# Designed miniproteins, single chains, part 4

Each design is a single chain, and the fold is of that chain. pLDDT is the mean over its residues in the fold that is shown.

## One batch from the design tools (miniprotein)

Design m113
Fold by ESMFold2-Fast:
Structure m113 (fold): chain A 93 residues (1-93)
Amino acid sequence: MVEVRAEVPEKAKRGEVIDVKVTTSQPVKGTAKVYVQSADRAEVIAEAPLEGTEGTIKVDTSKLEPGEYLVAVEVTNEDGSVAVSPAKKLKVE
């Protein structure tokens, strides 16, 4: 089973591009999607190809209103397997 971890800044200024670092326990070849969850909804805010055990996804925070979010990364491998990271807190100021 592939394990996914995401490193997310604890806070960002709205309009800043942040780096979300993704690591996997085994090499993958596929797509990583960054999900943000507020109190009322979850949405995909960024998507990037991911190959190997590490990648960085750039997230434009101008799409987010000021507030507290949970951020998770979903990795879909080319074999169709899906793994999701633990959620991390992000405060947009």
Scores: mean pLDDT 83

Design m114
Fold by ESMFold2-Fast:
Structure m114 (fold): chain A 72 residues (1-72)
Amino acid sequence: SLEAVRELLEYLGLPDVDAEKVYEKLRQHGEAGVPLSEVIPELPEEKAKGIFVRLRGDRVIALVPGEGLRVF
């Protein structure tokens, strides 16, 4: 959902990034997941490195290196 995308953006310190645009990019990749850098190019490379995100129902799932799965 757009709300889950906004929660992800707040977590990343990017609350002003267009959540609708990010949501559309995530929808295009479906269940396969996508590198975070491909959906949020505004994020510095060191913060995006190795993080994969996907939509699952109304949620956003992020795989974060060293931390595991985060659900938004």
Scores: mean pLDDT 80

Design m115
Fold by ESMFold2-Fast:
Structure m115 (fold): chain A 55 residues (1-55)
Amino acid sequence: SKREELLKENERAIARLEELLASLDPNSVMAKVIELFRLGTQTVAEIIRKRIKEE
């Protein structure tokens, strides 16, 4: 379904953000900003996953 495709795209985005975080100084402002985006993307993926199960 379209939601399954969106979930896969979000999972790829999370993987890329994790890769970026691994290359950065964890105390940098940039690392903290990217971590916030990663958490946001994970929240979206969770919502999509729930929608797939419910609909």
Scores: mean pLDDT 80

Design m116
Fold by ESMFold2-Fast:
Structure m116 (fold): chain A 85 residues (1-85)
Amino acid sequence: EGEKARAEGEKAFEAGDYEKAVEYYQKAVDAGDLRALFPLALAEKVLNGELSEEAAKLLKEAREAGAAGDYERAEALAKKAEELI
């Protein structure tokens, strides 16, 4: 199921294993869990050298805060990430 693949992707992303994060998030997207699209893109950008690990983590937390309705936290985290790119 896509949610299980996304959960494995979350673990890999938190561990700094972006290759495994891409693998699991791609499986989640293929299974219809579109919530994995954003962290998949972040993990791919880290692997391609387009984004630092710190910026990727901040952007992911910003998206999660926004999805949870914590607008203030989402904005603060996104601004911190922007300072790194």
Scores: mean pLDDT 84

Design m117
Fold by ESMFold2-Fast:
Structure m117 (fold): chain A 55 residues (1-55)
Amino acid sequence: SMEEKIKERIEKLKKARDNLRQRLAASTDPASRAWLEDQIAIIDETIKKLEEKLK
């Protein structure tokens, strides 16, 4: 179903976010850190929008 596909996408995005958070924790380069923070913010916003479709 569409609901199941949305839930699967949220779980994949959460795993991607965890990976980016791990990379951010290991990164000392300011440019890399800024890029990783931006990517995490995009994923957070995407998860929020997908969760709004589920009730």
Scores: mean pLDDT 88

Design m118
Fold by ESMFold2-Fast:
Structure m118 (fold): chain A 70 residues (1-70)
Amino acid sequence: MKSLREKLMEVERDFVRRLAEAAGVELTDEQIENPTLAIVRQLWAKIPREEFLALAAEHSRRIREVVEEH
C-alpha cells in the first residue's frame, strides 16, 4: 500500500489538476507530477478568488481524510 507521503502527494497533484482546470490551462503530466511554486502562482492568478478558496478548502479536507485514514 502507498505510504502516507505518497497519498499526500497524490492529493497535491489532484489539487494542481483542479487549479489548472479552473484556470483553463492545460498542464503536461510532468508539470502535474512535479508542480513548481511558479506554476501554482500562475494558476492562482488566473482563478477567481472565490473559486480558489473553494478549491483550497476541498484540498484541506482531503489532506485531513488521508491523515485520518493512515
Scores: mean pLDDT 77

Design m119
Fold by ESMFold2-Fast:
Formats: C-alpha cells, sequence, structure tokens
Structure m119 (fold): chain A 62 residues (1-62)
C-alpha cells in the first residue's frame, strides 16, 4: 500500500491525471479516494492489476 507521505505527494498529480483522462473534477475527493479512483481507472485502461498500478504510482512519487 502507499504511505501517507506518498499519497500527499501524488494527490495533485492524481487529481490532474483524473481530470485529464475523464474531463471530470475530482478535487472534492480525499487523498485516499482520489488514489483509489486513479488505481481503478489505470488498471482498466492498461489491463494490469491494481497492485501493479500501486507500485507504478509509488515509483512515480519518488
Amino acid sequence: SLSEEEKKKLYPQIVGLLESMTGEDYSHLSEDEAIEKAIEILSEYNEVSKEDVKKGLRDAGK
């Protein structure tokens, strides 16, 4: 799972990514909700497991 520090770093990037991909405003979501939504969408789009998406997001946050 993502740490709280990783979530805080990723949150602005995740919200921007979700808005770019869907055209919807996600600023009303919590950090946890936005990250879980991004994992869901990225998993579906890339046909990869949610675990692999979480690993990719952690690597991107570094």
Scores: mean pLDDT 73

Design m120
Fold by ESMFold2-Fast:
Structure m120 (fold): chain A 84 residues (1-84)
Amino acid sequence: SAAQAAYDAHVARLDALAAAHPDDAAVLAGVANARASLRDMLAEIEAAEAAGASQEELDAMIAQLDRSADTAVARLEALAARAA
């Protein structure tokens, strides 16, 4: 699904950040928290799809997932930069 593809792309971004900073406990914790939040958002989108939500509604939920992921990645990149 489009939601699954968006989620997988954002998890790949978070995994790359974790791999770049394997000994940074704060970054690793932040990545784990971001993954959990995005997983919960994916579950909400999947539940909405199963309930017969319109494509417009699903697209809006995916856009919110994208914004949440972008915010999390930006915060974690800033956190990693402060540790260097």
Scores: mean pLDDT 88

Design m121
Fold by ESMFold2-Fast:
Structure m121 (fold): chain A 106 residues (1-106)
Amino acid sequence: KEEVVHLGVVDEERGLPVEELIERIEAQKADLEARFTAEEDRERLAKAAEAAIEFVRRNNRRFSALLTILSESRGLAGETVVLHVSLPDEAAGRALAAQLRALFAA
């Protein structure tokens, strides 16, 4: 089944401290790892979460990110992955989106 997976932070959360935003991303990763048990899927999730956390650390409170991942065939558990990123820093956001797409590309 196609599943919508949220990884990252939303506009409503941009006012939170960086450490709390990172905690939320790590919680999302843990939830996804509980649902997707394939080693390749877990590795992709780990790299995606690390990239998102790195972005949070670099951009402090001035960013917000909404990462919506739909699993792709050969992605998470054979589902499709569609990555949507909406970030206030367009250049950094596009770089993160490209990095995450590369992690989930076949």
Scores: mean pLDDT 55

Design m122
Fold by ESMFold2-Fast:
Structure m122 (fold): chain A 60 residues (1-60)
Amino acid sequence: GERRAEQARRAALESAAAGLAAAHDLSVYDPEHARKAIEALRAGDLEAAAEHLERAARAT
């Protein structure tokens, strides 16, 4: 149902944000773009999160 899909999406977004936070601590990504990607994921803005993650990966 829609509620289960929404719950799964929310869990996936939080999991992705936690993963990015861990990667940021390892200096794997540019810290400024990694931070923006984490905030975008928590806000549910998947498009902004993808853009910032791509920039974080390319900037390092």
Scores: mean pLDDT 68

Design m123
Fold by ESMFold2-Fast:
Structure m123 (fold): chain A 89 residues (1-89)
Amino acid sequence: LAALEERAAEILAAKSMEEAKLLVAQLRGWLLDFLAAHLDPAAFAEAAARLGALVEEIFAAKSMEEFEAKVREYVAEARRLLAEALAAA
C-alpha cells in the first residue's frame, strides 16, 4: 500500500503530461504483477480489464484537472483491489 501511495504522489507531481503518462504505465505494470500473484485467474482478468479501462480514460483526459481526477479514481480502484487481494490471503 505504501508503494501505491508513493507512486500516486509521483504521478500527481509530474512536471509534464508525458512524464505522468509514463508513471501511470509503470504503476499499472507493478499493480498487475502484484494482483497476478494474489488473485485467481478469473478475478485477475476482471481487475486487469477494469484497470485498463481507467488507464484509457486517463489518457483520453482533455484537461489537467480531468487527468488528475481520473488518476485519483484509478488510485482509489487500485487501493480497493489491493485490499481485496490482501484480504483473500
Scores: mean pLDDT 78

Design m124
Fold by ESMFold2-Fast:
Structure m124 (fold): chain A 97 residues (1-97)
Amino acid sequence: SAEDYFRQGLEALDRLDFRSAIEYLRKALELDPNFEKARLLLRFLEGELIEKEELPLVEEIIAEAEELGYERAASFLKYRTKRQIETGERPPPLVEP
């Protein structure tokens, strides 16, 4: 399912395997193009700026990662999101220069 691919993406992110995380998120969106959590996380990993209005959805993604025991993924998302919102700067992409 799309949710299964999303969870595999979170697992890959917890291993800091950014390329696999992106691949799983793309597969989730192929099954459900309206899967907002997968779309937001994919945009974030590709270095896009996350808007303040998107923070509740980011918090849901972080909570899901924590619930699954992916503490490294959760910590990564918390730190990068906070920096991006505080600075207004796009984070560097993790898989493309």
Scores: mean pLDDT 80

Design m125
Fold by ESMFold2-Fast:
Structure m125 (fold): chain A 96 residues (1-96)
Amino acid sequence: KAEAALEAKNLGNELFKLNRYDEAAEAYGRAIELDPSFAKAYYNRAVALEKLNRLEEAALDYALALQIDPSFEEAANELERLKLLHPDLPAIAKLE
């Protein structure tokens, strides 16, 4: 499962580079299905979801990445940014 999860994440990265953000989010979602502890896949999906303006789903994925890996500084920084820019998002209000 670890190799398959990594392959799905790598596919997501290639799709993200092509600006195919919907397909990138699906590929990262597949990585999460294969390895639900894959904090970086949640983070990468959140970034793709932000590109799609799906900010509530992005905030939840950043929070999940931090729950899995509390030392994930990039996820913490992005979640703080979303709190500052969009404090009234239901996901942000629920997390506080």
Scores: mean pLDDT 84

Design m126
Fold by ESMFold2-Fast:
Structure m126 (fold): chain A 62 residues (1-62)
Amino acid sequence: GPAEEAARERLLARMRGLGELVKKHYPDAVVTIEQVGEHTFRLTIEFEGKKEVFTADVRELL
């Protein structure tokens, strides 16, 4: 519904913002945002041979 759609947009905006912040300090960083489930998104950040992964469910923001 509209609340879930708004929560999804907020989650994606937060993930994009985090990716931009990391790229500000690590310009060579690779940032990937993927939908890995019906309500689940994964943010992957690869920098300096390291790989950080964050997974979040949109429903946890409701």
Scores: mean pLDDT 83

Design m127
Fold by ESMFold2-Fast:
Structure m127 (fold): chain A 92 residues (1-92)
Amino acid sequence: SREDDIINRVISIQQSGLQMVQVSQTQQQVQGSWQRTYNQIQQVYNDYSSYMSSDQQSLINSVISRTRQSQSYSRQQAISVFQQNIDDFRSQ
């Protein structure tokens, strides 16, 4: 369904962010991965929020907020946050 396509797109973006953080050697690279993921997930919200359920909108806003706040996190903390974002969205 369209809702499933949006969920899968968000999961894909978070998985890409996770992979980038996992191979990051510097804090700058970790922050770059967060910024890229933040921009991509905000774009999904801007393009598709009108097609999302209220629960999906709440979840994506939570993910956006958590991603934004986590820019200063260590690599291991960032990995944990991305994994939690994936798990939360998969539980839909």
Scores: mean pLDDT 79

Design m128
Fold by ESMFold2-Fast:
Structure m128 (fold): chain A 86 residues (1-86)
Amino acid sequence: MADKKIEEAKELLEKDPSPENVRKAMDIVLELADTGDPEVISKAREVARLVLEKAPKELSNEAVATMLRIVGVEVDRWLEERRAAA
């Protein structure tokens, strides 16, 4: 069940990282992250990293912050690093 959704999200991002496919992949990540299952959450984090890598321009600041929280990255640190790089 969860593995099939993760595979679908990865295929969408790798085949065509369109805004629609990125949003669909994000919805899958959020659904799986809400399960509370550590194995499922670990796989959801992998997809969240792929979303951040493939389509950063398609993501709102809120969407980026949400994906970073799922990945387990400190959001404040990431935002400061992004600011410092400018």
Scores: mean pLDDT 70

Design m129
Fold by ESMFold2-Fast:
Structure m129 (fold): chain A 100 residues (1-100)
Amino acid sequence: KVEQIVKALKEGKYEEAEKLAREIFDSGNLDEVKALVDALVKAKEYSWLTWLGFLAAMAGDYEVTDIIIEALKKAGYEKSAKDIETLRQTIDELSAQDSR
């Protein structure tokens, strides 16, 4: 599945790649999530990895979001990691206001 995502990205099939990535997130298999993140780092798909971080944050998948943030920081993309952290914080603040 991870190799299918990398292939889809190289072919410009972004919707297919996103669908497959969402299936990995929905599986609850964190080892498969880590394998996907590692493969994207090796492929230097940092922009798309950042996009996945935003998707995970919006979906409330905090464990997935943390894995992506750590990978981006290790790769030297600290600003992208911070942008994902900021989005998660904003979502948490909005949810807290609706929970009154």
Scores: mean pLDDT 78

Design m130
Fold by ESMFold2-Fast:
Structure m130 (fold): chain A 94 residues (1-94)
Amino acid sequence: MKEAERLLKQARELLEQEKYEKAADLAEQAIKLAEAVDPKSRLLAEALATLAAALNHLKKFEEAKEKAKRALEIDPENIDALRALEAAEAALES
């Protein structure tokens, strides 16, 4: 789905710009569109990993952990999701 890919690209650009709230909003929209098409797609896993990264920066560590785990259920080798999970778990254990 071109729209979900476009939203995910913009969410990643916003993460680089440290605009975490807007990045999370666009990642959530990408998730809804990707999920409606294929609930096991790599695009959905990437969108979930992007949301998890944004949530970590927003200090929403429990939510970040949930999204990262869901991304890894879809794509166990997603490095962004693994990094987001590690960051969230480290913050929750401190």
Scores: mean pLDDT 88

Design m131
Fold by ESMFold2-Fast:
Structure m131 (fold): chain A 68 residues (1-68)
Amino acid sequence: MKLLEERKIGNLIGRKYEEDGKIVYEAFYSDEERDESLRVEKGPDGKWYDKDGKEILPEVGDIVEAML
């Protein structure tokens, strides 16, 4: 796994990784950095979701969109 890009806006952190030839995104607040479940993915509706299928906050989605 290789970090390709990192963005920070206040306490909000977005990261873009390469893992086995795939692009992986993570987004979290810095006080959540120890949470194992930071991975986010884009749904077919164009919105971003966490690992549990819950839509992430719009500002969290925006930091990930900025790394596309």
Scores: mean pLDDT 72

Design m132
Fold by ESMFold2-Fast:
Structure m132 (fold): chain A 58 residues (1-58)
Amino acid sequence: VRLLIAEAARHYLQGDFESAERLFEKALELDPSLKPEIEKLKEEMDKLAAARKKLAEQ
């Protein structure tokens, strides 16, 4: 499960949000107790992704 979270974060950082979201959902399906940790990670990744997308749109 932790490998799925690590891989999801990596995809998020690379701008592959679709793959990242899929991996996060898969991790949650396998271990729902990780939800708070994943939510925190997603919030940080969302902020980073928004900044990256804004730069790309310019």
Scores: mean pLDDT 74

Design m133
Fold by ESMFold2-Fast:
Formats: structure tokens, sequence, C-alpha cells
Structure m133 (fold): chain A 95 residues (1-95)
């Protein structure tokens, strides 16, 4: 429906803005800020998946594990975490 498309677009925008803020914090060395926003981002993804069902249980587990790795070593895992989040965005835009 148009309402579902509007909600998906709003969630995609929120995910994109959060990833951009995470990237900025990583580049600035603000790893506490990056970790807090990674947890916020994971929450948004769980809400989006509950609404639209775009991720399997295995895909949800994988992104949760990547978020955990990212919070332990933000510089090492940022690229992999961002790539996984971009895949979630693509699935939401296709839904």
Amino acid sequence: SPADKAEAARLVASIRETVEAIEKYVKEGDYLGARVLANVLLGIIFVANKRFGVLSEEELKKISELANKFTRDPEKYFEEFKKAVDEVIAKLEAA
C-alpha cells in the first residue's frame, strides 16, 4: 500500500542517516558515539524486519554478530558492517 511504501522509505532514510553518523564518528575516533549508534541502528533494522519481513532469522543473526564485532573493533569491522546494512536497505527498497 502507499502507507507501507512511505513507512519503508522513512525507515530506509533513518538507517542511511544513522550509518552516515556512525561513519563520521569512526573517522573522528569517537568510538563510544559509533557504538551507541550501532545499537540504535540494529534496533531500527529489527523494527523494519518485524514490519516487512525482509530478513531471514540467519540474516538477522549475522547482522547482530557483525554489530557486536563492530562495537569491539570499529575500524576493523566498519566496512563489513556497512555492507551488511546496505543489503538490508536494498531489501527494504525492493519490498
Scores: mean pLDDT 88

Design m134
Fold by ESMFold2-Fast:
Structure m134 (fold): chain A 59 residues (1-59)
Amino acid sequence: DHFAEGVLAYGAGRPEEAVRHFGAALRADPTDERARAALREIIVEHPELRAAAEAALAA
């Protein structure tokens, strides 16, 4: 479950890894609003990850 892996990575202090997992969740289900919300929160809290998170949201 890519969403669960993203939540675990973020909780462990690995936001770059979390972006990859949430991106994978959106590729599997483009309507996954939980993954989209998580990526938007990462953009706000970690602006250095904006480009990667926006790319994940656009896929």
Scores: mean pLDDT 84

Design m135
Fold by ESMFold2-Fast:
Structure m135 (fold): chain A 58 residues (1-58)
Amino acid sequence: MKYSRSEALAGIHEISTAPKEKLEHAREYLEELEEAFKDDEEIQKLIRKAREALESKE
């Protein structure tokens, strides 16, 4: 599925606030967003921040 930029931003924010149970699929979702927005440096940067947040929740 292709995501709009607004949907990507909402998804990244949701991952940052989601409970640990949803985080099992969050890494795959971030990878999909990273591929969909590979040329959008702002989204790429936010994805990296979201991955850091995932690591902090472990």
Scores: mean pLDDT 72

Design m136
Fold by ESMFold2-Fast:
Structure m136 (fold): chain A 80 residues (1-80)
Amino acid sequence: MEEKIKEYEEKAKQGDAEAAFNLGMLYYRKGERDKAAEWFEKAAEIYEQNGDTEKAKLARANAYSVKGDYEKANELAKEI
């Protein structure tokens, strides 16, 4: 798992939004919700820069969800 995290971190630094999203998923599965939220927020930023507004909203919704802010997550999900 740590090896996969390192690979996804490197790809995310190169602007790979999917790698950043996958890091969020990996940290969530590890129970590290704060780190998961950070990487979902990073994925949203990269998607936004690429013009993928719907994917950016989805990534932000996941960030709110892992923080336990289901109200904000549901609001964003309605806009997708």
Scores: mean pLDDT 79

Design m137
Fold by ESMFold2-Fast:
Structure m137 (fold): chain A 75 residues (1-75)
Amino acid sequence: SNRKKGEELEKQGKEAYKAGKYEEAVKLYLQAAELDPSKAAAYYSLAGAAAQRNGDDELAERLFQKSTELRRQQG
C-alpha cells in the first residue's frame, strides 16, 4: 500500500538523517509525502529539519511553511 511505502521511505529518511546524509533525507521525506498525503505535513516538517541541518535555510523555510499550510487544510 502507499501508506506502507511511505512508512518505509520515512524509515530510510530517518536513517539518512542519523548518518548525516541530510540532502538524501530531504528527498526521502518528500517522496514519503507524495505516497501518503495524510502524513505530508509531518514529512515536510522532517524534510525542513534535514534541509536546515544541511545549511539550506531557504529550502528549510519553504518546507516548514508547506507543513504549516497542510496542517491548516487538515483542521
Scores: mean pLDDT 87

Design m138
Fold by ESMFold2-Fast:
Structure m138 (fold): chain A 96 residues (1-96)
Amino acid sequence: SMLAEALRTVAQAAAKFQRASVIEETKESATNAARYLAMAAQDLKNAEKYLEEADKYLEETYKKLNQIDPSLAEEARKLFEEAKEMIKALAEKAKA
């Protein structure tokens, strides 16, 4: 299902930061972003609020990570954006 795939993608994105040698502030921002994305996926009625919170942490994460490891930044951005789009699609279907 799309819900299961969205949650798996969020988990994969978060896991990259936990295993990478990056600064703690970047790991914390990424962890917070992943938490809010997972909350959005599990509570589609409130998804917009959780996605807004996730975006605040994602912007900070991408800016910091790009200065440390541009390759990891590209991979993380791709996974987080894929998860966001899946969650948005699920939220729209939930309105029907």
Scores: mean pLDDT 76

Design m139
Fold by ESMFold2-Fast:
Structure m139 (fold): chain A 57 residues (1-57)
Amino acid sequence: SAAADALRVEAGRRVVELYQEALKAMETDPETGKEIADRLSEEAQRVAQELDARAAA
């Protein structure tokens, strides 16, 4: 649906920002980069669940 697509676009933009921050952090501190990557994974899972819920509605 259009609403699900809009949610994906917005969340994708935020995820990309976190991903870029994680890449930069990993170059200087892999532990910090891993923490950011974990947050990225959690955000992606949340978005996937919301998209599934919207598609089922």
Scores: mean pLDDT 74

Design m140
Fold by ESMFold2-Fast:
Structure m140 (fold): chain A 61 residues (1-61)
Amino acid sequence: EIEALRKQTQELIEQTLAARKQADEAAKTVSEEEAQRLRQQYQQLAQQAAEAGVRLMELEM
């Protein structure tokens, strides 16, 4: 159902934005190794969000 996919996509986007913000803030306050780990995490979330977003666009077009 489109509504369920839209909710999932929104949650992934929100998680990606939160993780990106955390990684940016961590780069100023934590070790380079820890900042790198957080950046890697948000990149994975961004990929998942992008895939869900493309699928949602296909269904809403």
Scores: mean pLDDT 75

Design m141
Fold by ESMFold2-Fast:
Structure m141 (fold): chain A 72 residues (1-72)
Amino acid sequence: TAREIAEKAGLIVVDEVEKGSIILYSSSQKEKALKLVEETGALAALPVEPGAEATLLGLPKLKGRKVYILEE
């Protein structure tokens, strides 16, 4: 799941979007994720697809960041 990918990448998964959080979303949820960024003051929204684990693990700047998972 997107939560497992985020936790494996060293991200701190939160249950509610906080200011400064990163929103992780499936590609079908892009519009909802972008709206949440505007409404909550989150830093960014990033897509998480099957195979995206290597990309997330390769982004060391995301380690220790708070993330909210937006799944379908």
Scores: mean pLDDT 69

Design m143
Fold by ESMFold2-Fast:
Formats: C-alpha cells, structure tokens, sequence
Structure m143 (fold): chain A 94 residues (1-94)
C-alpha cells in the first residue's frame, strides 16, 4: 500500500467504529466521506510527489478531526465543517 492508502485505511477503520453509534443521517454522511476520500486517494496517487505530500497533510488533518470527534472534543457538525473545508483544499490540488 502507498502512504496515502495506509492513511485512508486508518481513516476507514475509525469511521467504521464511529458508524456503530452514529445516527442514520450521520452514517450516510460518513459513507459519503469514505467514497470521497477513496476517490481523492486514487486521483492523488497519480499526482506529483509534491501534491501527494500536500494531500497527505490534509488527510492527516481530517484524521485528527475524526479523532477529536470520537473523543467528544468537537461535535459532528464541527467535524463535518472541517472535512468540507479540507475536501475543498484537496480538490484545488487535483
């Protein structure tokens, strides 16, 4: 697995744990998040090494926000706002 694929696998594992206690609405959003991140990683692996490093940093920020949400440090809505912002930043690189 590439570094981006390894990071995606960690995010997927955490999301599956979060889905166990999530509402149906939150589960649907988390499923959309996983589909989005899988596409980003597939496209990112074809990018330049410089862009891959930037995508990796943004994915690490998403993982941190997921961990903060799991720990109860931020709400789901606050997490989702962070994810949307980071998704936009990644899309500007691709």
Amino acid sequence: MSELEKLLARIEELVEELKKTASKEEQAKLDDLLETLRRIVEEGEKATPEKQEEIKRLLEEILKALEDYKEGKISFDEFWEIFVKKRIEINLLL
Scores: mean pLDDT 86

Design m144
Fold by ESMFold2-Fast:
Structure m144 (fold): chain A 55 residues (1-55)
Amino acid sequence: MLSPEQRERLREVASRKLLEDPSASQREIAEAAAKETGVPFSSALRVVREMLGLS
């Protein structure tokens, strides 16, 4: 559903959020990344879970 460019940007934002708050849940990271990138939450949550090996 996301373009490769959108996935890369979302990963960058999510990585930054994880560094800022390593105790944050996948949902919290996904919500923050979705809001910053304009990506739907469901797509952001999927990418965050993939990044964390939780697919």
Scores: mean pLDDT 77

Design m145
Fold by ESMFold2-Fast:
Structure m145 (fold): chain A 60 residues (1-60)
Amino acid sequence: EDEELEKLLEEVRERLESLGVSKEEIDKILEILRAMAEANGVDFAKLAAEKILEDVEKKK
């Protein structure tokens, strides 16, 4: 993985853990973001990550 993608995935992992998301669900989200970055670029994955984090944060 490039450093930008790895940094994004680590930031998302930390945020989801702090919100109480299970490790299984976090792993699924990170795999989706990795696939999105591979297909459409890391900037697209960043936008998706922000939406996911916002939705999870609003529910908690």
Scores: mean pLDDT 79

Design m146
Fold by ESMFold2-Fast:
Structure m146 (fold): chain A 71 residues (1-71)
Amino acid sequence: ELTSLQAKATVLLTAVSRGPDAGIKTAEMLRKAGFISEKEAEELKEFVRTSSKEELTAKAQELLDQITKLL
């Protein structure tokens, strides 16, 4: 779903631009708001904790490409 993809991209872009703690906080806020599932939020938080800035950027770009195809 477009909303879920946008939420996931927002988490990763926040982590890249503002650091991992900001990304983790954003994932938790979007989970509480119902935009992503608990499982998706945990997977995103783990990815933010364990991935390099380059890996986070690459995954964010992948999600943005998926969003563009839906628009």
Scores: mean pLDDT 82

Design m147
Fold by ESMFold2-Fast:
Structure m147 (fold): chain A 61 residues (1-61)
Amino acid sequence: LVGKLARAVMGVPQLSEDELELRKGDIVEVLEEVDDEYLKVKSLKTGKTGLVPKSALEIIE
């Protein structure tokens, strides 16, 4: 998954400082697979990085 682009299939709230807020339809780049539930991603819209649930993302490239 590292280096792939993904799209947010739902809105994601920032619940902690390590997490990234996303709106449905936001495009992110996958930087790291942290565990079985979370990816570290970079928002292409904001340039911010953070953790998001894998279930909130659809891989597009």
Scores: mean pLDDT 80

Design m148
Fold by ESMFold2-Fast:
Structure m148 (fold): chain A 92 residues (1-92)
Amino acid sequence: SKEIARKLRRIGGELDLELGKEYYEKGDYEKAIEFYEKAIATYQALVDEGDKSAAPLLAEAYRNLGKVYEELGKYEKAEEYYEKAKKLEEEL
């Protein structure tokens, strides 16, 4: 079922988001970036396929990735991700 496949992908993205948060809390910013980027890829694909209910999760992943870049002193890159999250939240 295409619906079951989408639900499993959403669960996978949620697990990647949680792993990203765990690595962020541990100060492993490289691993946090890897898992947040995986979550972004999953949720972006779902949004592109018409599952707009994934957009809030995509916005959360962008915001969390922005926080990692802010901790790394990459403020311009952090602002890019914060703006991506804001645009998603304003399209609803």
Scores: mean pLDDT 88

Design m149
Fold by ESMFold2-Fast:
Structure m149 (fold): chain A 76 residues (1-76)
Amino acid sequence: KEAEQKAFDYLRKALEAVRAGNLDEAIEYVRKALEYTTVPEAKQHLEKAIEALKAGNRDEAISHLREALRIVGKAL
């Protein structure tokens, strides 16, 4: 419960950072979410989000972060 709550909180911060244009900060928050989540499907989306953020593809990153947030939120 506590691990997934931390993953959820970091995912929300990552989405806010992407919307603000702070892509490097968003990548660090996604890495923190990966550290805390135990859900394999969420991990796959977070890995894809990091790839998209490194490529500067904000729309793809937001899509993967939203899906990860939905999956982690369901595990709370």
Scores: mean pLDDT 85

